# Designs tried in a protein design run: designed miniproteins, single chains, continued (5). Part 27

Each design is a single chain, and the fold is of that chain. pLDDT is the mean over its residues in the fold that is shown.

## One batch from the design tools (miniprotein)

Design m16917
Fold by ESMFold2-Fast:
Structure m16917 (fold): chain A 120 residues (1-120)
Amino acid sequence: MKLLLRLRVSGPVEAITRMRFRTEIEGNKITITLDIEVKRGTSLTLEVEVYDEDGRLIFRLTVTLDADLNIVSLSVELAEGYKLLDLSVERQPGEVNVTVKVLTPEGYEITFVLRVRAVE
């Protein structure tokens, strides 16, 4: 299985100090982790789109964060035939984690973890 990931940022992109992605594959389970570090006091909207190898959208995650990393809005849009297994948010001081877990029609589980951390 091949996946394409697109990230759109609305806000001061120069406030993003670091961006890292990791992938882990274990049988039919795929985990994608996107780590983003932003300067303290930054408000932004992150839109993450995951596409299949044919260029069809699997899901779109939109997260709007205020300057304190509070979630102002969060939405997930799924393509037909895909099932949302989990949508969870975990917060710690200066950090927010959003996890989206999707089942594909072919029986693959895709777990996407968006981690946003405030730095100086």
Scores: mean pLDDT 84

Design m16918
Fold by ESMFold2-Fast:
Order: sequence, then C-alpha cells, then structure tokens
Structure m16918 (fold): chain A 79 residues (1-79)
Amino acid sequence: MSALELLEKGIEAAREGDGDKAVEYAQQAAEAARDVLDDELRRALVKGIVAAQEGDGEAAVEYLERARRLLEEILEARA
C-alpha cells in the first residue's frame, strides 16, 4: 500500500469517527513517505495524528487532507 493510499484510508477512518484507525494509517503513511518528508508535510501529519488522538475527527480530516495534497505535489515534482 502506497503512502497516498494509507493517507486516504486514514482520512476515511477519521470521517467515520475511528480515531485509532486514523492514527494507525497516518503513522504508516509517514513511515512509507519517510524518504520524501519535508517540514510542511511532517507538520500536517503530526497535527492530523494529534487531532485524531484527541477525538477531533473534523480537524484530523482537515490536516490529513492537507498532508495528502502536499504528498501529491512532492510525488509529482519527483516524477
């Protein structure tokens, strides 16, 4: 599963109110994207994980969607 696919699953889990699964998928996405993590992507991922841990599903979705957009831009620049 790619880092983008893991982020998509994390966003879906956050929308469903499953904070534990959102954290799990976001952490897996961070590990999968480790070689391409810049400061902005890392901050978005961390904020999304923290929001999911705190039960703030709306904030978790917002930050993880931002992380997905940042990751898509990084991957396009490397293609």
Scores: mean pLDDT 85

Design m16919
Fold by ESMFold2-Fast:
Structure m16919 (fold): chain A 60 residues (1-60)
Amino acid sequence: DIKLTLEQAKQILKVHGKLTEENIKKLEEIYKKHGYISTSELAEILGVSKSSVSTLARTL
């Protein structure tokens, strides 16, 4: 898994058109617990494959 900052995870949500208050809240809670957001956790929130998120993470 790639470790993402909160800002990187928000950018990936925005690219997928899922930068909603509920999704932002989920990211903030994960970040508070772990200090990062994994590509696996972000893929679950987006409902997409981990590979799709990992590809986008490389371009940030």
Scores: mean pLDDT 81

Design m16920
Fold by ESMFold2-Fast:
Structure m16920 (fold): chain A 81 residues (1-81)
Amino acid sequence: MEEEKRLEEAKILNEAINTLLSLPPEDPFHKELSALFDELQKELSDATKKKDLKAFEEAVRKGAERARELLEERRRALAAA
């Protein structure tokens, strides 16, 4: 596993969790981030039960990529205000 890549993924997911916790439930980004973490939790749990490291890594990668997209969309919205 590439440590630098994993660290970047962890940082993005941590930022996304902090963002989710700071948003009101009616916010569209709150809903999208909640859905993202629900799916990620399910995929990580399944991969862990199956001891499938490839599935685990892929779930984290996809989750971090989607989180990065949502955080960037939110940053653009805030910059426009």
Scores: mean pLDDT 80

Design m16921
Fold by ESMFold2-Fast:
Structure m16921 (fold): chain A 74 residues (1-74)
Amino acid sequence: SAEEKLQVVKNAAESFLKYLEPKLSKEDFEKLKKGLEEAMKKVEAQLKEEMTVEEIYEMFLEEAKPLFEELLNK
């Protein structure tokens, strides 16, 4: 289901946040967490049953890219 596919992407994002939590300042962590939550809401609003996990993940990365550039300077 689309919900199960979205959950895979949500789990990946949560794991990434947990990995970064001890490596970021509290301020940067809260900003990243909030921004990723907003990016995920935008992806969920555009979700379609025919989308693959890969397409959902790519959509999430596109929404999250400005945040990663701002906070991780890559």
Scores: mean pLDDT 81

Design m16922
Fold by ESMFold2-Fast:
Structure m16922 (fold): chain A 78 residues (1-78)
Amino acid sequence: LSQETIDLGRETSDPILAGLGAGAASSIEQGLITEEQARNMVRAGILLRYGGDTPQEEIDYLVERALELGREALERAK
């Protein structure tokens, strides 16, 4: 509960997740990388940002959320 709330608050206030997702989504849109490659790059960025042995289910959640935030950022930027 508290950890989920902290993670959500971090996501909404942390521009790094949006930046990681936007970079990945932009690369997919340009045809430079696949979705698999984009997910791997975002996952690596999340591990660097949050560090440690973060549970895989949390990493997967953050990867999906970062990509969503990135797509939203690209829509605002177009």
Scores: mean pLDDT 69

Design m16923
Fold by ESMFold2-Fast:
Structure m16923 (fold): chain A 67 residues (1-67)
Amino acid sequence: AVEEAKKAIEEARKLTESGDVPGAVKALQKAIEAIRKLRESGDIETAKELMKEVLEVGREVARVARK
C-alpha cells in the first residue's frame, strides 16, 4: 500500500512533467485510493504525508492543464 501510493505519486509527477495531464490525473487517483486504504488500516501519519504530496502534484497538474 505505501509503496503503491509512492509509485503512483512518482508516476503522476513524471506524467505532469511530460505534459500528459490525463495520465497524471489517473495516477493521482490511484495514489488517493492507496492512501485511503492506508488511513483505514491505521497508518494515518504516512497517509497524511503522502496526501500532502498528492495535493502538491495536483496543483502542478492544474497549472499545466490551463496551458
Scores: mean pLDDT 80

Design m16924
Fold by ESMFold2-Fast:
Structure m16924 (fold): chain A 80 residues (1-80)
Amino acid sequence: SPVEKLEELIERIRELTEKIKEETDKEEVLKLIEEMDEIVYEAGKIIYENPDIPEEVIEKIKEVVEEASKVAGEKLKELS
């Protein structure tokens, strides 16, 4: 189902966020950010194409994406 796919993408975003936190190589961080951007795009597409997605699931996605964006920004600043 679309909800099951979104829950899978939420977990993948969480895993990538943790990898970014621990990574010290700038090139690898950029690759992880690119992978995360693709997953976020997929999640947005699923939400757009499926108007019946529960608000709770949409809020969970917003929360993990916001956390990921903060972590990625902080890591890139650290490695600049």
Scores: mean pLDDT 87

Design m16925
Fold by ESMFold2-Fast:
Structure m16925 (fold): chain A 105 residues (1-105)
Amino acid sequence: EEEERKEKYLKAFEDFISKQNDFNKKATERLNEALKEAEGLSPEERQALLDKVNDEIIKEGKKLREDFEKSFGTQEELDEFYNVYFEKINKETEERLKKLQEALA
């Protein structure tokens, strides 16, 4: 039924946004912690620590995308989701970028 399809897409979108937000927060906290630890280290040790943290963040981000894709089960469902909610996803991304620009300005 149409309602089941809409609920599935809304749930997938909310879950994705929630996980993306949590990931961004944790990644920022992890980087800030690594920068503080780096203050006591040699230049080589600092670079190694930051490279390690950055690599872990990249891997975690990749897993988030894979989990999001798996939540739909099929390519056709993914295509339908993007067709219905692509504009909302794009608008939310633009809004977040504008808020970041305003905070930096």
Scores: mean pLDDT 71

Design m16926
Fold by ESMFold2-Fast:
Structure m16926 (fold): chain A 72 residues (1-72)
Amino acid sequence: SNAENQAAALDTAAMLVDISGDPTAAEDVKGLLERIYQVAGKEHALEVAKRIAELGSPETRKAAEEFIKEME
């Protein structure tokens, strides 16, 4: 579906931001996770956030962990 295609594209974008190492990457990751939540729902956004929290840079991991806590 169009929503599934958008979600896949946003997931890819979030992972690319995660490996960039830019100081602004944390805010970009939060924005992308919020967009994934709107398009694909909470479960999908949490799966992406958990992957970033495990594998990301220190700044993007913190952003992903905060997103996970906000979804409680």
Scores: mean pLDDT 70

Design m16927
Fold by ESMFold2-Fast:
Structure m16927 (fold): chain A 98 residues (1-98)
Amino acid sequence: MEEQLKKFKEEYTKRRIELLKEADEKVPGANSDLEEQIKALEVQKEYLRKMIDFLNELKEKAKKNNLQEFVDWINRDIEGLKEELQRLDEAIERLKAK
C-alpha cells in the first residue's frame, strides 16, 4: 500500500510538471492585444482540463487500492481546479463581450 501511494504521488508530480511545462511553452509573450490575452487564458484552461482528467483517473486507481486519504486530497484538488476553470471561462467571456 505505501509503495503504491508513493508511485501515485510520483505520477501526480511528473504529470503536473509536464503539463505546466507544456502551458509555459504555449503562453504568448507580453499579452499586448486581446487575441494574445484570450490565447493565454485558453492555454491555462487546457492545462486545467488535462490536470482534472488525470486526477480523475488517478483517483479511481487510488480508490481500487483503498487509499481514502489520498482520494479525499485529490477530490479537494479537483474542486479547486474546477473553480479556477470557471473563473477563466468568465474572464474569456468578459474579454469577448461585444
Scores: mean pLDDT 77

Design m16928
Fold by ESMFold2-Fast:
Structure m16928 (fold): chain A 96 residues (1-96)
Amino acid sequence: SMEMLKTKAEMAAGEIEALGNMALSVGDIAAKHSLEDGAKAYREGTENLEQSGRNAVEELRKAGAPQEYIDYVQETADREIQRLRDKAKELEEKAK
């Protein structure tokens, strides 16, 4: 049903946001010890989010979800990815 597909998209977006928050926390903790380690942790988090985003989008497409639900999940992933990329770049610039 359409309601089930909407719920799946909302759950996928929530999982991506939770993964992004966890990656941010790990990177923040690593950054307290080493700027280089913090940047690496944020970059690793970015790779994990890219993979999770691709998997979630593929699953929704296989389920026949409307494009707007797929776009919602992709936009959520893109936002979380950009947040981690910005944090990594900030630490990389400070380490110079």
Scores: mean pLDDT 90

Design m16929
Fold by ESMFold2-Fast:
Structure m16929 (fold): chain A 75 residues (1-75)
Amino acid sequence: MISEELIDKITEKVKEALLKKGYSQEKADKLAEVVRIALESGSLGPALALAKEQGLSNDQVMEAIDLAVKAVAEL
């Protein structure tokens, strides 16, 4: 199981990567939160539901998830 400490490290890396890709601080923060929910639940369903509620596009969420997968692979 993914530990809370590991989830924190992954979400921090995703946020930094989103900022480097030109996302605003606000959008990077929201997308990092969506990634956290995906990692905690082990499912994209809850993450996509949260993203919709926060006004984020599915494309933005999928880009953040791809960055999370890359961050996990580098650990």
Scores: mean pLDDT 81

Design m16930
Fold by ESMFold2-Fast:
Structure m16930 (fold): chain A 77 residues (1-77)
Amino acid sequence: MAEELAKQREQIARLEAAVDGLIAAMEAGEVSLEEAEEALRRLRGEVAKLKEVLPEELLPELDAIVARFEAAVRRLA
């Protein structure tokens, strides 16, 4: 269980880093609104799948990542 939980936290950290990198690219004008909206759709799908297998204590972290990316997409629009 400890190994599984550590891997799950690492997966969330990798997802967060990927989202942060994409937000930085959006702010730099390297990503279009269309590309950002498609990335958000993919992120929501991945998060929905993770919510089915992750402990309840980690779900707020996923929601925070999605909310942060949604805010960045809204700034592009």
Scores: mean pLDDT 81

Design m16931
Fold by ESMFold2-Fast:
Structure m16931 (fold): chain A 107 residues (1-107)
Amino acid sequence: SMENKKKISEIFKKFLEEINDVLNDLKNGKISKEEFVKKVIELAEKFLKELAPLLSPEALAELQKVVEEFKKELEKAVKENASIEEIEAIVIEFLNKVREILGKEIE
């Protein structure tokens, strides 16, 4: 529905703003890489919960898989002491995949 498309766009925009805030905190040394990963995973899980009733079963399954892969990549990056630039690249790739999935639902 048109209402669902608008809600999906608003939820995604809010998620982008929240992720960018946490990423800026990491870049400015306000939080550790471990705290960053914890916060970003919590945001991604909240985002998935908010979108779940608005998405098709196929889009929801694809988004769940992308979120699970994202969690594993971030946890591995922290364990391997990846650079901030490498962590940012993981976040950007995740957001690009999310944008592609949601784009199919709203346009």
Scores: mean pLDDT 88

Design m16932
Fold by ESMFold2-Fast:
Structure m16932 (fold): chain A 86 residues (1-86)
Amino acid sequence: MEELLERFRRAIEEAGRRVEAGELSEREAAALIAERIAEAIGELFPEAEELVEAFREVARAARAGAPAEELEALLEKAGELLRELL
């Protein structure tokens, strides 16, 4: 669990720095965080395929410019699956 939390922290810090530098929009940062989280979960919990795909869906929707309500619904689903893993 420590490794997963460290990966989450690094993803958030990386995205935050790139937004501050003007390299990413907030939407692109959300996509990057979701993608990094999906990668970390896939590496540490290879059996958690549904959770990995849920975070990948968040990343795809964010990049596609999905409405905030759609992103919120996808994040809620991903967060629910993550809580079941923990």
Scores: mean pLDDT 78

Design m16933
Fold by ESMFold2-Fast:
Parts: C-alpha cells; structure tokens; sequence
Structure m16933 (fold): chain A 57 residues (1-57)
C-alpha cells in the first residue's frame, strides 16, 4: 500500500546520510503530498521511486 511504502521510505530517510538522505527526503515529501490529496497511485509511485533511488545511491 502507499502508506507501507511511505513508512519504508521514512525508515530509509532516518538511516541514510549525505546525498541518499536528500533524495529520500524529496521523494517522501512528494509521496506524502499525493497521499494527502487521495492520489494513491502517484503516492505509491513517488515512494517506490524514492526507495529505488536511495537503494541505488
């Protein structure tokens, strides 16, 4: 679910450093805004993108 992906991304932000943390924070901000608007599909995509970017960094 979008909420589970956002929670995973929040945990990655908390444990990340440097550029990886910056990427995670930006993606988390976007995912939260989409979730607040009820746009679950874009919230999920933003969170997934953030997770992948952090794991690749």
Amino acid sequence: SPEELIKKLEELVDKASGGARGIAQAALGHARKYLEKGDFENAKKSAEGGIKAVEAA
Scores: mean pLDDT 79

Design m16934
Fold by ESMFold2-Fast:
Structure m16934 (fold): chain A 58 residues (1-58)
Amino acid sequence: FEEAAERARELGLAIDAEAMENISTQKTLPALDEEALTPEQVAAARAKLETLMALARE
């Protein structure tokens, strides 16, 4: 777990982790739970968000 996080940081994910933290907490939240979606819709939105964040990682 900790080793995986350190490898991620070494690969430049340290910057990505900081950017993701800003996106989730400070910057515009991707449309996660804005409309009191059903759990299924929330899961779908999160899956899409995860894909977008993976792209932003690059």
Scores: mean pLDDT 54

Design m16935
Fold by ESMFold2-Fast:
Structure m16935 (fold): chain A 64 residues (1-64)
Amino acid sequence: SAELVAALRAAARAGDLARALELARQLPKDVATKAIVSLPAELRDLRRALLEAIGRADVAAQLG
């Protein structure tokens, strides 16, 4: 859902890892993964933490 993706992006930009993770878990895993990967480079540490938390450590590793 577009609304959950927008809310996830807003939480991530605010540095709210807990809220971003809660929202990511409400999305299908592939949709959550794509939304998180598309976060800007300045959020790379938060992006990696979210990917690891949803079980996509493989994708987190590929982002360097």
Scores: mean pLDDT 84

Design m16936
Fold by ESMFold2-Fast:
Structure m16936 (fold): chain A 61 residues (1-61)
Amino acid sequence: PPAPAPVEPALSAEQRARRAELQALANEALAKGLEPARVGEILTAHLADGVDAVRAAVDAL
């Protein structure tokens, strides 16, 4: 499907930064002794509210 106009490259950069931050938060939760499945649940539950909500949830562990 053709794109009639160019998309903003800032979105891809933001997506990459978000992915890297989520990976860092997941690694931090794993380092705190959480099971991978539980880390995934926390990420999924709080991701809808944004990365800051995920960070707060990990910090609350």
Scores: mean pLDDT 73

Design m16937
Fold by ESMFold2-Fast:
Structure m16937 (fold): chain A 65 residues (1-65)
Amino acid sequence: HMEEVWAEVDRLFTAMKVALEAVEKSKVDYPFLEAFRIVDDLLREGLTPEEALKKAVEILNEKGK
């Protein structure tokens, strides 16, 4: 159980770091919490942090009309 808890904490921390980078790299203003949700979903789908970052930036730029 504790190993699963630490894995979840690691994933959440990674998602926060990637979401922050995605918001900073996007060309549009976008709420951090929404970016975090997008990144968290991508990581849960099995993308690497680097893949999740690229995909999240693409999604944020598409949404930020």
Scores: mean pLDDT 75

Design m16938
Fold by ESMFold2-Fast:
Structure m16938 (fold): chain A 94 residues (1-94)
Amino acid sequence: LVEKVFDEDVEVRIEAVREAARHPDREKALEALKAGAKDPNPEVQRAVIDAAATHPDPEVALEAARTVLKNISDRELGIQAVAAAIRVVGDEIE
């Protein structure tokens, strides 16, 4: 899983990020999501935001979104990352 986040094929990296969202091991999921969040390709970074928003562990989701925010240069992607983080925190508060 983690190795595929560094694949030369953008589609393979996007799928690795999506698989990370469903990974039962929190540490492995976070490692893959953070690697994708540092990817220079905006489609991979968007996949991280989507994966973070659907992950059942809010700490993993928040850390992934934070990593994207620190490594983005695209304003629209930054807005999506913030929205994902707010949604996850809101779900925890009930």
Scores: mean pLDDT 68

Design m16939
Fold by ESMFold2-Fast:
Parts: sequence; structure tokens; C-alpha cells
Structure m16939 (fold): chain A 75 residues (1-75)
Amino acid sequence: SLETAIEILKEAYELSKTESPIEVTNRLSELISQNKLSVELTRALLRTAAQIGKAKTGEEVQKIAEDAIKELEER
């Protein structure tokens, strides 16, 4: 479950290199809905998706994803 959440965020990071922030947010939302995550992990990923949706550049999306991965790994 935690490993799946981290993999989803890594996918968002890689996608941010080629896709717009809104496309990354849409893909992240799909991955969240397709995976049976705990309530806590779902909430964490949805908060991250909301932050990505406010980003103006792929570089900002990458930073948001990296920070979210680090927070999950440090739990």
C-alpha cells in the first residue's frame, strides 16, 4: 500500500517531464481511484494532486511529487 502510493507519485514525477500539470493531476486521480489504498494514503495523494493542479510548470510538479515521496518515505 505505502509502496503503491510511492510508485504512483513517481509516475506523476516522470509524467511531469512531458505532460501539463492538469494532465498529471488527471492521471494521478485515475491511479488513486484504480488502487485500493488506505484512507490515510488516499487523503495524502489527493492533497498532493490538488497541489499539482495549482502548479504552473512541470518543474513545480516535480518538486511537489519529490516532497510528497520524501514525506511518505520518512513516515
Scores: mean pLDDT 81

Design m16940
Fold by ESMFold2-Fast:
Structure m16940 (fold): chain A 72 residues (1-72)
Amino acid sequence: MMEELEREIDEAMIRIAVSVEVIALENKGIKISEEVKDEAIKKGIELLEKGVPLLEAIKEAIKLLEEAAKKA
C-alpha cells in the first residue's frame, strides 16, 4: 500500500509540474501541443519506474518541454 500511494503521489506531482510549466510557456507565447505534454509526463513517469528520484524525474520532464519550446 505505501509503495503504491507514494508512486501515485509522485506521478501526480509529475503531471502537476508539467502542467504548470506548459501554462508558464503558454503565457510567454509558446504553444505546447497536448502530445508533447503527454510525452513529457510519460518521460517523468518512466524515470520514476526506473528508480530516479522525483525531483530529477521532474527536471527531465521539464527539460523535454523546454527543448520542444525552442523548436516551436
Scores: mean pLDDT 80

Design m16941
Fold by ESMFold2-Fast:
Structure m16941 (fold): chain A 71 residues (1-71)
Amino acid sequence: LSPEELRVLRVLAEMGEASLEDGDEESARSVLETVRRMLLRRGMFDAAERLARHIEEGDYQGGLAEIRAII
């Protein structure tokens, strides 16, 4: 990931975390879907698959932790 992409991931993670704290699961899910597509475009297939599983299970906190592990 480029420095610009890492910056975008950090902003997205912060937005998703704030959405979950406010109980806005729909916005948190949208953040996770956006990041999953970024990871797929970069060939980070294993990370994208882990994130997809968190989304499917409704584990948005786990999905955000996955993003934080990449940054």
Scores: mean pLDDT 87

Design m16942
Fold by ESMFold2-Fast:
Structure m16942 (fold): chain A 65 residues (1-65)
Amino acid sequence: GPEAEQVEQQAQALAQALLAKEDYARTNKGKVMAVVRSLLPQADKKTVNRAVEKAFKVHEAEHPD
């Protein structure tokens, strides 16, 4: 529903902000998921996982080597 989409967008934005602050090589998906879930405890694991995966793809596209 709309709430799930909004939560996914919030989770993705939080993950993107974390990736921008942290050294990418030291920031793994598990760490990002743990932080996002602590900030959005109502979000289910699948929604957070999908949002974090999207955030990683965006970060890789914006920071090409």
Scores: mean pLDDT 74

Design m16943
Fold by ESMFold2-Fast:
Structure m16943 (fold): chain A 80 residues (1-80)
Amino acid sequence: SMSVEEAARRVFRLLVEHGFRGEVRGDSLVLTPLARPDVRVEVPFDPNGEVRIIDAARNAVYTMSVSEFARILHEVLREE
């Protein structure tokens, strides 16, 4: 099984390297990688909420705190 951090890093690289579609749905920003439209990231506007990474093709859902999401995203953005 894939770790939550490994899943997040893979999805964030797809968002950064290939672009994404963003939309507001209710209380969340939803990001969909253009390279993987079967994947989405739901980021709550509540900073104490949980970020959800949904991989429909793998029938998998990963969750993490907004602070953990921000840390991983920052690290991916600093990679080559």
Scores: mean pLDDT 82

Design m16944
Fold by ESMFold2-Fast:
Structure m16944 (fold): chain A 78 residues (1-78)
Amino acid sequence: ELSKEVKELLEEAKREVEKAREYAKKGDYESAYEHLEKARELIKEALKKGAKIEDVLEIEIEIGVAELEIAVKKVFPN
């Protein structure tokens, strides 16, 4: 069971991933990667506050998907 504080921290990490996707959509890949790094820092804080690895991995998967989406767009820019 996750505390409210841990849940809010994971929600903020998801928000940073969404910001990264918005920057990627605009072609600002460097800013997109910066926000993915911020999401990882929030994950680190969630673990410190007692989040389980399984809860953290969900966000890490979302980060990985976003990185792949950016990589595909860099190879096939449209």
Scores: mean pLDDT 82

Design m16945
Fold by ESMFold2-Fast:
Structure m16945 (fold): chain A 70 residues (1-70)
Amino acid sequence: SLEEVFREEAERDIKAAEELIERMKNTPLTPSQRAALLSAAYLYVAMAEIADPEGAEKVRKKIEEVEKSL
């Protein structure tokens, strides 16, 4: 169903955002590279929010924690 497709897309987007979070934590990055990864992570969360608002909120909080620690 279309709902299943959107849930699968949300799951992929959340995993992409989490991968970017781990990259920001574990890799030396320039300020511009870090800003680009933060923007991409927030975009993935926004795309996932419609199909998985709870998963999106959990990842958003992780992004905010990383942003605060940078």
Scores: mean pLDDT 84

Design m16946
Fold by ESMFold2-Fast:
Structure m16946 (fold): chain A 97 residues (1-97)
Amino acid sequence: MEDEEIEKKIHEESGVPLEVIRAMLRNSKEYNEEDMEKIKEFYEKDPELFKKALATFIELNLEKALEEARERGELPDEAEVQAALEELRARQAALLA
């Protein structure tokens, strides 16, 4: 699975705008090829585990990624980011239930 496909998957599952997801992944020091490979392995092995692992990965890395993107001045409007985070948390709560 390509990185763009995973970005789209996150967008479809979470409702977070693609631009926010891309900013997070691109600017996160914790985002790398190994992490994407692990997510792809989970998807192939167990799609349900993939969804839970993806939600957990985002939750653990989202705040740090946003902080790093903010330092670079690459974040969209803070109010839009906040709205997207609330939507993401609602989606993740449903996914992890």
Scores: mean pLDDT 61

Design m16947
Fold by ESMFold2-Fast:
Structure m16947 (fold): chain A 66 residues (1-66)
Amino acid sequence: MSVAEIVTEILKEYGIEKFSIGIDTSNEVPTIIVKLHEEIDDETMKRIAEEIAERTGYRAVVERYE
């Protein structure tokens, strides 16, 4: 399963359908950056980031699209 598929599956579990995914490879450990186009609370965003990191082995940042 690709990183994008894993992220999409996790977000779908939380009812999130509108998002963008980026990957920052400028550092030794790649970072998955998820921008949510929906209003989600900070505690849920933190939990999603932790689940992405655990399932992918990458660092994960989840933030709102401004």
Scores: mean pLDDT 80

Design m16948
Fold by ESMFold2-Fast:
Structure m16948 (fold): chain A 90 residues (1-90)
Amino acid sequence: SKTRVFISGGPGEFVMEVGKEIAKILGGKVTQIGDNSSVVTLDASADQALEAAIQALERLGAKVTRVGDDSVVGEHPDAGKIVVSVSTID
């Protein structure tokens, strides 16, 4: 299955670093969209993408404050609130 991960809310450099960490864990393509968001496309399940998003946020020093069925919210002292949303493609 294919999954799209949308990362938003922080500075462009930080949302790209979150995307890169997710891509490092599962493999995938990361692209910056706008100044405060990035997207990662993965050949993985939504559950695997959500787990990778949690790990990426924690690895980069963000505190995970909310975990939903398709989203994670993290807070970073320098980057602020980061929202990661996961959706299945096909």
Scores: mean pLDDT 83

Design m16949
Fold by ESMFold2-Fast:
Structure m16949 (fold): chain A 92 residues (1-92)
Amino acid sequence: MSESEKAAIAAASGILVVAADIALENADAYSPEELRSLAEALVEHAEKMKELGYEELAERLLEAARRLARLLEELGHREAAEEIRRRVEEIE
């Protein structure tokens, strides 16, 4: 993977953390499917960041995914929340 590809993926990962913060503050504006998709993207990016050695960014992505999983559980989407938490645990 090129250095520019690594930088682009890291930048996209940072944007996902910000997107998760916005979604958590504005939960009523998002569907459960949108929240789940965002959490899944955070987990996938966290795995990639860990592979590339961006440990701090990976930890931030996993924490954002855990916060979205908690929100999904509170909204009654327990199965989606459990699947996200399982994937987070596998990467940690």
Scores: mean pLDDT 85

Design m16950
Fold by ESMFold2-Fast:
Structure m16950 (fold): chain A 123 residues (1-123)
Amino acid sequence: KKKEEALEYANKAKTQVDYALEVARLGRRYLEIDPEAAKRAFQSAAEIAKKGEELVRKAMELTDDPEVRKIFEEAAKELEKSRDLFEQAAAATPEQMPGLIDEAIRELEKAKKLVDEAIEKLK
């Protein structure tokens, strides 16, 4: 059932977004203790966000509801922005990292809200 598959991918995407948020927030706390450990956390958050984006796009392909499709499209864009910001942070100086990470976390939080909204509309 196409709707059930869309829900499955959306729930998998939610799990990845939640995981990326946990990893990113942990990395943010490590910035003042171990900047290299923080960089590794941000690299991991970028890969997790990329996985989340792929899952959101699969859910979007399986969705015929144009309103829900738009929500998934916006979620994918926020995840793409977040991934780019985490990749930039991993390559940045310690002085630049906090701003980039705080922005990446905000984009992840937006993506989480959008994915949650799409899941509720697909029920």
Scores: mean pLDDT 88

Design m16951
Fold by ESMFold2-Fast:
Structure m16951 (fold): chain A 77 residues (1-77)
Amino acid sequence: SELEEDYEEARKNAEAWMERSEANAPRGREVAEKHNAALREIEVASPEELFDIIKKRIEAILAGEEFPPEMVVVRRV
């Protein structure tokens, strides 16, 4: 399906970005992997939104902020 293909592309882009982040911040990589696993079950309205969410979370983690697990639930009405 189109939505499924878009999600797959967004995920691959996020993974590539995370691999780059690993080279610059090993601590950030570990936390990013944990959050990425939590994001696998998120229901989002668009693939662009999914990619943006992953990016923002990684940026916040690298800044030393904590993300509560409840924040991984995203659903558009």
Scores: mean pLDDT 59

